# Designs tried in a protein design run: designed miniproteins, single chains, continued (5). Part 62

Each design is a single chain, and the fold is of that chain. pLDDT is the mean over its residues in the fold that is shown.

## One batch from the design tools (miniprotein)

Design m18134
Fold by ESMFold2-Fast:
Structure m18134 (fold): chain A 90 residues (1-90)
Amino acid sequence: GKKVYTVKLSPEEARELLEKVRNEDYAGMAKLFRKKGFKITPQQVKDALEGKNGELFINGVEVKSREEAIALLESNLNDPEVTIELVLDE
């Protein structure tokens, strides 16, 4: 079945995530989930961002590419909270 991992980011944390996505820093992206207590690997984040074995949502909007993730994060940087959901197929 599918497992959902939700993290809520401040504007500062959302800017950090945006830079990690731009730099393909999947280890840094996985660290955001680990900081919230979830055992997420860099490979799981990369695969979900590419639509493999999972899905990534930003403020409830599914992202299907790194470029879409960048555009959505840039549009949400003025929001007081950004919600990231990682859905993994297991």
Scores: mean pLDDT 82

Design m18135
Fold by ESMFold2-Fast:
Formats: C-alpha cells, structure tokens, sequence
Structure m18135 (fold): chain A 68 residues (1-68)
C-alpha cells in the first residue's frame, strides 16, 4: 500500500500523464482535479503489486470512465 503526499501526487500525475500519452490517451485536469487525481491514484494502487505498465494504466483509466 502506497500513501502519496501532495508532492507525490504531482509526480504521479506527471508520470501517469506521460504513460497515458505514450498509450495514446489524453488526460483532462480541471478545477476538480482532486477527485480525478484520487480516482487515478486508486487505479494505480489496485495495480500496485507489480510496478505496472503503461498498458495497465491505460486500461485502468478506461475502466474508471476517464477516457473513452
């Protein structure tokens, strides 16, 4: 179980955004980014037994309904 600080959230967003772009996904961050970030973090935690791959991250985003 990984607990992220505010700084960790920023780094996670940058890494996730990079991975999402590599997978052909586009992340939208709005003023409600906190809820979006929490959803993304939960997806990353769910896949957290292994380091995860860009493919797993992309699939997680689709399952959450963040991307089509």
Amino acid sequence: KVILTEEGLKEAIEKLEGLAKQAGLNLEISEDSEKLIEAIIELLKAMGDDPGTKEQVAEGLKLSGLVE
Scores: mean pLDDT 52

Design m18136
Fold by ESMFold2-Fast:
Structure m18136 (fold): chain A 64 residues (1-64)
Amino acid sequence: DRLIVDMVRGMRRIGSSSDLIGLVGRGLSQGPDALDQAAQVLRQRGDMDTSRLADRYRDRLLRS
């Protein structure tokens, strides 16, 4: 819950669209592999700031 809230705030600060927020949110709920795929999509779109947030949250899921 806190991870999702913090991620959404971060994505809003860097101007991410609602579809990208939804993509990363689904990744958080589906686990680290899905979040890693979402980060790759963000990198392909050139959104490196949001990709770094997704990678950070993926690492936290792997520690859980």
Scores: mean pLDDT 66

Design m18137
Fold by ESMFold2-Fast:
Structure m18137 (fold): chain A 85 residues (1-85)
Amino acid sequence: SRQQQVQQLLQEAEKVFEENIKLAEEAEKQKNVNLAIGAILRTIGDYMDFLSQAEQLQSQDAIDQIEKLYRKALEAARRALRVSK
């Protein structure tokens, strides 16, 4: 069902953005500018892919939740970049 597809999408998005946060935390720990940039680019790419899927499912709840997860992961990556300089 569409509801099951939305739940599956959100579970996958939560895992992917959590992995991107861990990548950002590793970049911050290493003070690695290139790894921090990589985390930013990966997070943006993942956001575009998940947003496209949520729009295809016509789920505003999925769109809103994906945006929330994206903003959190992107801020972690941006923070890693700031402290690595």
Scores: mean pLDDT 89

Design m18138
Fold by ESMFold2-Fast:
Structure m18138 (fold): chain A 67 residues (1-67)
Amino acid sequence: SAEARKLAGQALNLAYQQALDRVLAGAETAEAVARIGDAVGRVVVRGGEDWRAVATYKGETLAEYEV
């Protein structure tokens, strides 16, 4: 649904901002998870350019990114 995509996107953006803040503060690795209702965003950083992101809604994966 449109609401599921909006909430998953918002959760992912919150997790991304948390991970980015930690990396900018000098962390070499970071993991951030943000929840908005049934939506979960998770971002994992392992070294400077190894970023992984997953957005789920009610346990179903809506988006997955690797860079």
Scores: mean pLDDT 81

Design m18139
Fold by ESMFold2-Fast:
Structure m18139 (fold): chain A 66 residues (1-66)
Amino acid sequence: SLAERSRSPDPEVRREAALEVIRRSHLPEMLPQIREAAGSPDPIVALAAAVALAVYRSNPDVEPHK
């Protein structure tokens, strides 16, 4: 899971997990994993998850389709 990768001893794996959280933030199914990642001890992962959650607060169940 993303949470497991976020706790990896390899910092590159943790950064890749943070990027994946952002990339997959458009999927509502990822919301529980994103919330868990926001509690990550890695500040980059926690920040990425917080940004993703902020996006969800703006458009939680809205498909931003123009």
Scores: mean pLDDT 67

Design m18140
Fold by ESMFold2-Fast:
Structure m18140 (fold): chain A 77 residues (1-77)
Amino acid sequence: EEEARKRAEEEAERLVEEGARALGLTVKSAQAEIGDDGEVTVTLEVEGEVSPLQAAALARAIEEAKRLAREILEKEL
């Protein structure tokens, strides 16, 4: 249970961080949290300015990270 949640959080964080770096952004922190209801929250902190195109691409990366985390949680719990 705890292992599955930790893995889901780590994979979500990794996906978002890699996505942000691929966009040329400096990542200060990436956090994924799974709530008691299985709700996945992803928070990304970047340094500097984010363009509208980078913001749109990050939103997509965050949605994919949430999807991945939920899929891992559902399969392993």
Scores: mean pLDDT 78

Design m18141
Fold by ESMFold2-Fast:
Structure m18141 (fold): chain A 64 residues (1-64)
Amino acid sequence: NSLIKEKISKLTDDQKSELIDFLESLGITLPANVDNDSLVEGISKLSEKQQQEVLDFIDSLLSK
């Protein structure tokens, strides 16, 4: 999903850490060296409903 990748690229390192914690709370296992592509791949493994929850979370981080 190109929108997810674009939104992730706009996050700060601190916001990416918050996103990683959120994704791990959903049961996603991420590699030790997480890049934007790894985050997109992790999100793509989620259900449509969970992907929407992740997008809403990212939008909440970007709106501040």
Scores: mean pLDDT 78

Design m18142
Fold by ESMFold2-Fast:
Structure m18142 (fold): chain A 70 residues (1-70)
Amino acid sequence: SEAIAQEIIDEFGLPRELLPLVTRALERARELSGDEEVAREMVRAAVRGYLAGDPEAAAAEIRELLERHL
């Protein structure tokens, strides 16, 4: 939801203009994981990878989260 997306925006100091994108990413992550906590961690991993310039590390973390939960 938008409220959780706002929490992630605040946590990582992201521009507010990214709120719709983070909200959509969170919704998609919920569809893939079937779990709110795993979805949050997937989006956090993606944001960390974006900020670090390391999308491969982010992808690996997301994969591990999904495999552990499913």
Scores: mean pLDDT 77

Design m18143
Fold by ESMFold2-Fast:
Structure m18143 (fold): chain A 59 residues (1-59)
Amino acid sequence: SAEETERKAVLGIILGEEGRPAEAKRAMEEGGVKVSEEQAADPKLAGEVVRRHLEEKGY
């Protein structure tokens, strides 16, 4: 769901901001978003990946 993806994305962005890219990546992937550790470590890139995922799913 969009809500699950958004919840996990917010957690992932926070973890990435804290310098925990592996955990950020895991959180985003649990929300269904495919992301690299490098993308998860950058809040702007993580946000863009999430936005694109939601658009592709028709949310």
Scores: mean pLDDT 78

Design m18144
Fold by ESMFold2-Fast:
Structure m18144 (fold): chain A 98 residues (1-98)
Amino acid sequence: VDESKYTFTVTIIVRDKKTGEVLAEATFTATTKEEAFEQVVEILNQFGQDLKERGIPISDVVIKITITSSDGRKIEVEAETVSEALEKFQEALDELLS
């Protein structure tokens, strides 16, 4: 049932700007734009809290989000703030769903 629904695989990687070390990583699958956006917001908020507790300033990290559609289309966005990451992610979802 519903073989026509797009499936998105989203990978979020937070890296240290100086070393390139992976500080946090999450991957999830979503079938709607709304679900994908809500999941990214939740994950980035959780990562922000974890980094703060670890004493890592957000200015020292780069956020990379990779979106892969079930039809093989792929968009990568990179940001240095949570707000920029969310804005670019929403734009990428709009492009993939157009």
Scores: mean pLDDT 79

Design m18145
Fold by ESMFold2-Fast:
Structure m18145 (fold): chain A 88 residues (1-88)
Amino acid sequence: GAFTPEVARASLEAELAALRALAEEYRESNPEAAALLEEAVRAAEAGDAEAALEHTKRAADLIEDNVTLAVALELLGVALELAVRQVN
C-alpha cells in the first residue's frame, strides 16, 4: 500500500520535527500556540491521534497573523493523525 509501516513512521518523525520547530518559533510571540503544539507532539508520541489533531487545530486557530501557515498547520494535523493511526 501507499502507507507502509516504515513510510508511516518516517512521515510521523518528520511531522513531529516540524511541530517542534513551530513550537520553538512561536515560544516568545505566541506561547499559548507553542504550548498546544508541544501537547500535540506529546499526544502523537502517546499514540493519541485525535488529541494530536485537536491540539494542532487549536494552535492553528491562535496563529491568525499568517493565514497560509495556519492552513498548512491544519493540513499537518490531519497528516499527523493519519501517521499516528498507521504506526499504532
Scores: mean pLDDT 77

Design m18146
Fold by ESMFold2-Fast:
Structure m18146 (fold): chain A 94 residues (1-94)
Amino acid sequence: SYLDKLIEKFEAALDKLIASGFTDEAARKEFYNAFSKLILAIRYLAKEDPELAEKYLKKFQEVLDRWAERHPELKPFLERLKEAAEQAYKIAKS
């Protein structure tokens, strides 16, 4: 699905960002663009199909939990991404 492809692109961008040590401007820009597109897609889906949006929100949270397991030092950063996605979902469905 489109959301599955956006999650894949987000993970690829996150991998590049981590590999760059968060200092590469191009990697940061790619990451923010991928994350923004994913958040916008979740927001649009939350207005059209809140149940399906919640399913993808949970899938994204699980993705971030797996990244936190592999990179424990990034847990605070990844938790902020989870909070941003949850807030976008909650605001859009109301």
Scores: mean pLDDT 86

Design m18147
Fold by ESMFold2-Fast:
Parts: sequence; C-alpha cells; structure tokens
Structure m18147 (fold): chain A 76 residues (1-76)
Amino acid sequence: LQELRDRAGEEIVRGLSRAAGRNGERVEREVRRLLEQGGGPDQVIEAAVRSGADPEEARRAVEEVERRTTREVEEL
C-alpha cells in the first residue's frame, strides 16, 4: 500500500506538471511539498492552479490517478 501511494503521488506530480506547461517545475515543487505533508486531492489541485496549472486539466489529472489507485487498492 505504501508503494502504491508513492506511485500515485509521483503520477499526480507528473500530471499536474503537464497541466502547468511552462510552470511545470513550480507546480512539481508545490505539489510534492503538499503530498509530503499529507495534503488531500483538493489541496493539491488548488496549489497547482495557484502555481499556473490549467484548472480543468489539473482536476482531470488528479481524478485519473485517484481512479487508477482505487482500482488497484480494491484488487488487494
């Protein structure tokens, strides 16, 4: 489960960085910091948008990772 959480966190960072385009590095730093502090999906999306990510793409990226992670956890 910890390994799945680490993978999900990395995928969230990657997706949100893509949604930010030119601001990808800034979004990556802010999102990683929040995930390390136990931040939830809404907080992560909010921080990404504040750092220059597109709001719709940021939401989609997080929801996609959540859907994938939930499926993997339910198989356990």
Scores: mean pLDDT 74

Design m18148
Fold by ESMFold2-Fast:
Formats: structure tokens, sequence, C-alpha cells
Structure m18148 (fold): chain A 63 residues (1-63)
């Protein structure tokens, strides 16, 4: 159902994205991609946190 899929995406999207990024970083044996995984993980953490999300938006707008 469309409504249920939207709710699942909104509720699980942020939480699922964080652990998925962590797992991807550990599974990734390409040393070069470790920095990219770390950046994605930190971005996911900031987006997951209301304060961090607002700070990121403000930083991007100010910068």
Amino acid sequence: SAGERGAVGAAAGGSAAVPAAERAGQHDTLGDSEGAKRGALEAARLADTPGGRENALRGAEAS
C-alpha cells in the first residue's frame, strides 16, 4: 500500500540507512572507499539527529 510504504520509508529510512552505511564500510575492503563510507556515515548521523540536520542545513546555506 502506498501509505504504508511511505510510513515505512520515513520511519525506517533514517534508522536503516545508518546501520547499512556502517555495514557497507566494514564489508568494503577497498581502502580508498573507506573515507567515502565514513563521510556517508557521518552525514547519516547528522540527518538522523534533528539538531544535526538543522546545523547541516544552516552550514550549507551559510557556506
Scores: mean pLDDT 51

Design m18149
Fold by ESMFold2-Fast:
Structure m18149 (fold): chain A 60 residues (1-60)
Amino acid sequence: NAKKKAEELRAQADKAVAEGRWDEALHYYSEATIAYLKAGDWEGAEESVARAAALVNERG
């Protein structure tokens, strides 16, 4: 349940990236990270953080 919510939020973040909505993408990656942590999925949380960091680095 909690992991499914995290995966849905990550999918929303990826969609926002594809649409060029960077602020929304960062928001969804943040929400996905929190959801993964609540689910006990540290690997999923690390992946979401890494994707957000890569997005920021490409724009900075």
Scores: mean pLDDT 80

Design m18150
Fold by ESMFold2-Fast:
Formats: C-alpha cells, sequence, structure tokens
Structure m18150 (fold): chain A 80 residues (1-80)
C-alpha cells in the first residue's frame, strides 16, 4: 500500500462535498482501482492524475454511485 495515495483517497471521499454519494461498493471499487494502478507500476503522479479524472467524471453524475459505475469509469480512464 502507498500511504500518500491512501490519505489522498480518504481526503477525496471524506472532504469533497461536491462528490456524488458513494456506496460502500463504489468506495471499495475506487480503492481497488488505486491498487491496480500501483501494481501495474504507474508512478504516484500518474495514479493521482487518473484519480482526478475519475473524480471529475463522478462529479458529473446525479444520484448515488455504485461499484459497477466506478469500475466502468476506471476502465474508461485506463483506456485513454
Amino acid sequence: RHPRLGEYLGYVLGNLPSLPKLSESAEQALREFVGELAERGLAPEEILAALRQVHAQLDTLEGEVDGATVRAIGAEVLAR
């Protein structure tokens, strides 16, 4: 685990009131996304850039976000 990325994820999920309401499954999918990028050997700066892209897409959604939606957005960000 990367401590800085864990703290950043906690900050994003806990302190950004403009984020759509995340379900427990959505939060877990986001944590798994960060872990997958770290295991693929991406630099911390690249992982943070990908997280910002995911956050920007989540911020455009209405209503509660589930894990399947987060996984779909994560896959799209990785394909870019």
Scores: mean pLDDT 67

Design m18151
Fold by ESMFold2-Fast:
Structure m18151 (fold): chain A 101 residues (1-101)
Amino acid sequence: LAEEAARKAEEAAKKLKKNPKMSLDDALKLGNEALDALTRAANDPSLSPELQLEAGVAAGLVGIGIGVAKVINDGEEGAKVIAKAAESAARTVREGVERYG
């Protein structure tokens, strides 16, 4: 369900913000957990095509955040970038559920 993907992205963002001394590997793990949930929602045939597209856009946002974090190569700054991406992804899916779910 798309709501579960939004919740996973919200949980990842919360954990990333709570631990400012997080390692890059830990930040990337949380980002990938959100990305995996969003990618599953984007490919879920029980969702409307519009909601699948919103989940796909959200997955793209988290993927970009992960890529930027890898280029920065710093745990604290990488965690901030991934947290912002995960929050934006969660909002995208939540708004999609309200319009199409």
Scores: mean pLDDT 84

Design m18152
Fold by ESMFold2-Fast:
Structure m18152 (fold): chain A 96 residues (1-96)
Amino acid sequence: SLEEEIKKLQEEAKKYRDKLAYSTLVRDIENILSTTTDEEKAYEQIKKLIERYKKEFGVSDEVILKALEDVLAHYRKLGDERSIKVIEKVIEEIKK
C-alpha cells in the first residue's frame, strides 16, 4: 500500500540521518579530545556539543550513547587514560 511505502521511505531517511549524525558526532568528539588537553574543558565542550546535536539535529540518546561508547572503546585500545576519563564522565551524566 501507499502508506506502507511512505513508512519505509521515512524509516530509510531516519537511518541515513542517524548514520550521518553518528559519524559526525564521533569525529567532533575525537577532535575535541585531540585539541583540548584540559579534562574539565573537554568534558564541558563535549556536553555542549551533545546538547547542540539533540536540540538542532534531533539526535536521540541511543545514537549519542552509541557514538560515546564507540569512542570510549577506541581510546581504551590506545590506552589514553585522559580521554577515557572524560568520555566515562559524559556517559555517566547522560545515563542520569
Scores: mean pLDDT 86

Design m18153
Fold by ESMFold2-Fast:
Structure m18153 (fold): chain A 100 residues (1-100)
Amino acid sequence: SEIQEIIRLHAAVSLEMAGILFDLSLGRPIDEVKARALELLEWYVQKNEKYLTPEELEQLQQLMEQIRAARSHEELEAVVKQASKLVSSSTKKIIEKLEK
């Protein structure tokens, strides 16, 4: 079902988010962590574009810009955590819209 596909995509995103946060905890180069985080969010937008509201798309775009602008691991961690919360919230709303 469409709902099951969305749940599987969310599980994959959650695993990648955990990996990004782990990379940050290991002090990996900030440019490598930024690249990974941006690739993940761009992939999420591509896969869910038809379900995301204009507001959610704008918020995701703003978070991607904040990732690019982050100057420290601490700043990047804060933005990645915000992105993780938005992704979870958006996915729940998409599932709720598809449940009738």
Scores: mean pLDDT 85

Design m18154
Fold by ESMFold2-Fast:
Structure m18154 (fold): chain A 69 residues (1-69)
Amino acid sequence: SFEMEKIADAAYELLLELGVSEETAKDAANTIKLYEDPEVALEALRRYLLELGFSEETAQEVVDKLKEL
């Protein structure tokens, strides 16, 4: 959906700012587009950021920024 595309594009940019590689950021953005529910997609992204070694605070800040779209 258009809403999920907006979230995916913003997530891609935020991941690059965090120092995530272009390849990994692109894969994460493409995965977000597969979800039907934005809340489920954002929770999956939050967990993914924790798996990449980011703090809970950083992961939550990314999710909160994406909720403002």
Scores: mean pLDDT 84

Design m18155
Fold by ESMFold2-Fast:
Structure m18155 (fold): chain A 85 residues (1-85)
Amino acid sequence: SLPPELQAELDRARALMDAGDLEGAFETVKRIAEKALENKDIKAMQEAINLGYDLAERARVAGRDELAAEIEKFINEYSKKLEEL
């Protein structure tokens, strides 16, 4: 199971996405991924990447194309890092 602190950040990211705070959600997803990389936590990294995909789609639907492109770049970078864990 995930550490309670990472689970709380995942829940926060989902709540921010549901509220339409896509920038806040992205900042939260980045923090989760950075902690997952530091701790070599494969499960936390997978969950951060999965949230990133949902967030990028929501950004595209909202017409936030530049934000969606930033999120997609993040997903590509951290997916490569996950393969090295």
Scores: mean pLDDT 86

Design m18156
Fold by ESMFold2-Fast:
Order: C-alpha cells, then structure tokens, then sequence
Structure m18156 (fold): chain A 78 residues (1-78)
C-alpha cells in the first residue's frame, strides 16, 4: 500500500497532468488517480483524489469524464 507521503506526491503530479490540453494525458492522469485510490485508505489522500476526479468528471472528453466517474466510485468504496 502507498505511504501517505508517496501518495500525496503522486496526486500532485497527476493534478498537473489533468490540466493538460491533451485528452490522452488527462485520461492517463485520471487512471493514475484511480490506482492511488485503490492503494490507500488515507482520508487526506482520498479527499485530494476525489476533488481532482470530480473536476475531471466535467471534462469535455467523454472517455476522460467516464474514467473520472469510476475514480470517484473507487474513493467512495475505499
């Protein structure tokens, strides 16, 4: 399982990638957030993932938005 420090550092990098102009980069970033949510039970990490995924769920690219919804469901289940 990811340490809190490792997870927060990864979330920070993924938050930057979600702001990319390239939808493929944003999609990969959302998948990364989902992977972090599956590998942590830390509430602070999960809250940061939830906020980033909620932003991405409003993405203009349908695949990015769908992946973000899956990440949000993962956070609720953790």
Amino acid sequence: MLSKEEALKKVEELEKQIRSKDPEVRKKAVLGLQEIALNTDDEEVLERVRKAAARASRDKDEEVAIQADLALMTVVSS
Scores: mean pLDDT 81

Design m18157
Fold by ESMFold2-Fast:
Structure m18157 (fold): chain A 92 residues (1-92)
Amino acid sequence: MELELRIEENESLVRMIRGIGLIEDKQGNSEGVKESAELIVKFVKKVEETESPEVAEATRKEAIRALEELKKRSKDEESKKFLEEKIKELEE
């Protein structure tokens, strides 16, 4: 239950950063999309350093889903390639 609460809080933070990236994409700001993706990856790495493996794994899976959504909605091929690289970084 306390573990589930920490997972939900971390997943909500990932979804918030994804939301920022989606707004940046709608504004045509490819740099902002890339910055949002880098922040998601940085957040996952910090969670992996500080939280239990179960919390880290759940956060990582949500981050991969968030990056896939940003990639799907991105209009720029360079941003899509960058997002694909960030997804692969989290899958390893």
Scores: mean pLDDT 85

Design m18158
Fold by ESMFold2-Fast:
Structure m18158 (fold): chain A 68 residues (1-68)
Amino acid sequence: MEELREEIRERIEELRRLAAESTDPEVRAGLEHLVEEGERMLEAEAPREDLEAFLETARLVIESVRAY
């Protein structure tokens, strides 16, 4: 479990960096929202399934933002 939580913390940091570098307010808002969701899940000690779902969503969003 801790290994998964660590991966999520890494993705949150990556999302924060992308948000800070983004000049598109809609993209930035979306990334910031995802950061808030991830932090909330970690604080609430969300179950493994929810953490894994978040991690997959974060990966897809990061890939999408970097692709265009």
Scores: mean pLDDT 81

Design m18159
Fold by ESMFold2-Fast:
Structure m18159 (fold): chain A 86 residues (1-86)
Amino acid sequence: DLEEAKEALREGTGRIQRLLAEGLAVAERRGDEEAREELLRAAAEADRRLLEMGERLKRGEASAEEVRRVVEEVVARLEEVLRRAE
């Protein structure tokens, strides 16, 4: 269902944005420039992958399962960067 895929992308994007905001706030509070730089690189990668998924959804070429998989991969990557910053 295209509507489910669009909703999954919307929810996933919100989750990723919240994780990035929290991670950047922690890095700034600690003065951890290395963690901040890693988060910014991960954010750029996430943005690229989400934009690609959005384009595929516009063409009707993505499923809700594919969207959720990509979101979970991006989240796992961000959580790994955040774990190293702790």
Scores: mean pLDDT 82

Design m18160
Fold by ESMFold2-Fast:
Structure m18160 (fold): chain A 63 residues (1-63)
Amino acid sequence: SDIQEQIAKVEAQQKQILAQMQKAAKQYQENPSDKKVWDQLVELSRQQMELSKQLNKLKKELK
């Protein structure tokens, strides 16, 4: 696919991850001892970082 299409797909994935993180963060604020929710937040944060790295690479390739 075109580089612009790949950028759009990554940005859409970032929005979905952000929504999931916001939901998990609310759950964690209500029960900070919930290890499952904390583990989910850590995993979502890692996915967000990977998508950000991918987006930066695509934008650099685009010039």
Scores: mean pLDDT 83

Design m18161
Fold by ESMFold2-Fast:
Structure m18161 (fold): chain A 81 residues (1-81)
Amino acid sequence: ALPAPLSAEELAEALREAVEAGRIDMSEEELEEAVERILAEYENMPPTGRFGATLTLRALLAGLSDEEIKALVAEAQALLA
């Protein structure tokens, strides 16, 4: 079974952790804009979008490659369809 998607606050924190770990190359300003977008738009995100973001950030923190992340997101989207 797939884990539950992260909350808006958990997604924002995971994004900050991924940037801090050097997995995403973002400026501090770009990070704050991305966090504000997650928090503002979370309620309007489809479940597949919330879950895709959760898997992408978890995979980045786990040290997976961009190709492995794309494969995981595609698999999760298929399971939610």
Scores: mean pLDDT 70

Design m18162
Fold by ESMFold2-Fast:
Structure m18162 (fold): chain A 74 residues (1-74)
Amino acid sequence: SPLEEFEKAMRELEELIREVAKKLNENNDQKGIKELQKIVGDVQRKVGEALKAKDYEKAIEIVKEAIEKVKKLG
């Protein structure tokens, strides 16, 4: 199910955000924290729009792109 794939991708992103946020805070990386906040805000807006349109495929793409951006930050 596209919905189940989306939920799985969202769980992966949320876990990764927590891990990277912890690492950035432990390193006192203020620039990294601001970049992470921008990524989170951007994905929340774009995913919200895709879900309103019931476009789960696009929502999954947005989440996967965000995962790659967050990985580069941590």
Scores: mean pLDDT 89

Design m18163
Fold by ESMFold2-Fast:
Structure m18163 (fold): chain A 79 residues (1-79)
Amino acid sequence: MSLEEQARELLERVENLEISPREALERIGKLLAQPRVSRETLLYLRRALEILEKLGLFSSEEERQRLAELKDRIDALLA
């Protein structure tokens, strides 16, 4: 499965509430650590983070902080 396909599947799981915020943040972090992350992959991951933030289903302040860090990293890679 491509990184783009993994990011799209992750977005769908987030939209359908099929994945915990903790697991979603962990998977996003792992995908961002991969070489050759496409712009399309970054856009799917950014959208997943936006949905997670809107839903507010975080169990800890550490998860909210991690989301902010991942958003900043994606925005830097998209610039």
Scores: mean pLDDT 81

Design m18164
Fold by ESMFold2-Fast:
Structure m18164 (fold): chain A 74 residues (1-74)
Amino acid sequence: STKEKMVESAVEQARLDIERAREAIKQGRLSTARLYVGNAIDMANQALLLDPDNEEARRLLEEAYRLEEEIKKQ
């Protein structure tokens, strides 16, 4: 269904943004990392709004918040 495709797209976007945020952190590009983390949080929340029981979206949201905290400590 269209809703399922929207959830899959949001989850994939969140996953890619987390990967890009991790790479930006490794490069010391903290402003870039913050942008990717913010987008990952938004995409994971969008997926959870459409599918509240989506375990992958929940895990990605937790990972994004961990990265946000890591950036704040630098």
Scores: mean pLDDT 90

Design m18165
Fold by ESMFold2-Fast:
Structure m18165 (fold): chain A 76 residues (1-76)
Amino acid sequence: SMAEEAKRRLAELTERARAATTASEAQGLRDEMMAYFGEANLKSNADDTAAITEEAGRRLREMQAHIDALAAAEAA
């Protein structure tokens, strides 16, 4: 389904961001997730959109925390 495909892609991007060693690389992956999330929502029904939005929000917050941690480490 579109929801399962979207969740798989969001998980993939989150995993790649966790493996990122620079703030710039992690930010790029977060930006890619934002673009993909927007596109997926345009193609989904209301229930799928709600589920994708909730998961994307959680993952984007996780990615931002990792970006912030990497940026702090780079500044130290």
Scores: mean pLDDT 80

Design m18166
Fold by ESMFold2-Fast:
Formats: structure tokens, sequence, C-alpha cells
Structure m18166 (fold): chain A 92 residues (1-92)
């Protein structure tokens, strides 16, 4: 159904945004893994509640996505994957 497609697109967006948020706070802001995941989960909850990303946040996420694709360490990949798994569990 159209509603089921919209729900899947929303969930995919929440997953991507949350993973990139964890990466940013861990790799750029140099927070601990636990703090980075906590902020990412709080971001997922904001998006689940219907809050939208600003155009500035969307632009930053595109830039962080490029950093992940070109220069991510195994530890950064593991952090993103753990964040994604936790968000997927929360959305299921």
Amino acid sequence: SAAARAARERDARIIVVSGLTAFYYYSVKKLSKEEAIKIAMETAERLRAGHELSPEEQQKLAEWSRYLATAASPEEVNLVNETVARVEEALG
C-alpha cells in the first residue's frame, strides 16, 4: 500500500540519519561511542515523532556520508552498524 511504502521510506531515512549522526559525534566531535550512539538514538526518536531535518542538517549529512564512504576506519564502520541495528530494533 502507499502507507506501507511511506512508512518504509520514513524508516530508511531515520536509519541513515541516525547512523550518520553517530559517525559525526564519534569521529568529528570526538565523543565516546556510548555518547555518540545516545545522541543518534535521540535523533531517531525526534524523527519518529515527526520532526523534520533542516536544509542545513540535510547538507551536513550528505558531507558526512561522503567521509564515511571514502575514509571510514573499521571502528567507525562498526559504530555505524551498531547504531543502525539499534534503530532498526526500535523501528520494528
Scores: mean pLDDT 79

Design m18167
Fold by ESMFold2-Fast:
Structure m18167 (fold): chain A 89 residues (1-89)
Amino acid sequence: MKKELEEKAKKAAEKVAEAMKEGVEKAIEVARKYIEEAKTVEEAGYIGLEMLKAVGETLDASDAEKEREFRKGLEEAMKEFEEKYEKEK
């Protein structure tokens, strides 16, 4: 994978984990921003998975509701990205 994509995903993961400390809504906002910056569906998927892993490491089993809400927000951002990608193709 390109080093630029790896660096972008790492930065996104760090920013999302930090935002999650402020709240799940803020974390979703940050995640959406990084997904929108992706150039391909594969790139968006890679960034999304790294952000989801970072959030999972921040939360434990007692925070299952927050993790579920973040996952839902990330899935919505991915769906919007895919729809935009299809429309432009």
Scores: mean pLDDT 77

Design m18168
Fold by ESMFold2-Fast:
Structure m18168 (fold): chain A 73 residues (1-73)
Amino acid sequence: SMLKEQTKKFAEHARKLIERMRQQGVDPQVLAQLEQLVKQMEEASKLPDPEKSFAEVEKLAAQMEAIINAHLA
């Protein structure tokens, strides 16, 4: 599925960003939360209902963006 492929690419990029944040001294608990959200997003992309899958991935991605913006600003 296109959503699953896009989610996989996003997860790869997100994990690279998390590694950069780790090198910059961001709190390990924040990094663990971001890694958990990436994992949840990957699982959400596997849901059998495409509409529910899309909505859940979008929600989780927005949560990740908010956390990243809070800790990189």
Scores: mean pLDDT 81

Design m18169
Fold by ESMFold2-Fast:
Parts: sequence; C-alpha cells; structure tokens
Structure m18169 (fold): chain A 86 residues (1-86)
Amino acid sequence: SDAQLEEIAKILQLLYFPQDSAADVLQRVREADADGDGRLSKEEFGALLGLHPDFVEEIFRKIDADGDGFISLEELLALQSKLTGE
C-alpha cells in the first residue's frame, strides 16, 4: 500500500539519505516496488537508492534478517528501532 511505501521511504531517508527529501525517496521506492508486495530485492534496492554494489551488500547483510534476498518494511522498522535504541 502507499502507506507502507511512505513509511519505507521515511525510514530510508532518515537512515541513509537525510539530505534527500522524503518525497524523492518515496518516488524511488514506488518505482522499485513494481509488483506492490512491499519487498525490495537486492538489485531493486540498489537501483532505488543509486547505491554502489558494495554498499548494497553491506546493507543486506545487516538488514536481511530472513536471508531471503529481500528487504521488507518490517525489517527496515526493526533496523530503525535498533538504531534508536527502542
């Protein structure tokens, strides 16, 4: 849903792209989540944020708790909570 994509965009903007607007990050998340399932593959995530492959690998190693090769809103929320100490 748009609400889930908006929350993903806000978390990513806060953690990795504080210099970018939430609206710009949201647009990129929408483009990457073409099937609307709220999950991003490694390649989609890298393309979404314009990240270097090495940086994408590091992020996936830290965030992809299920090891399924996808990042979900739930995994991003867990990372945000861990970084804020809650």
Scores: mean pLDDT 66

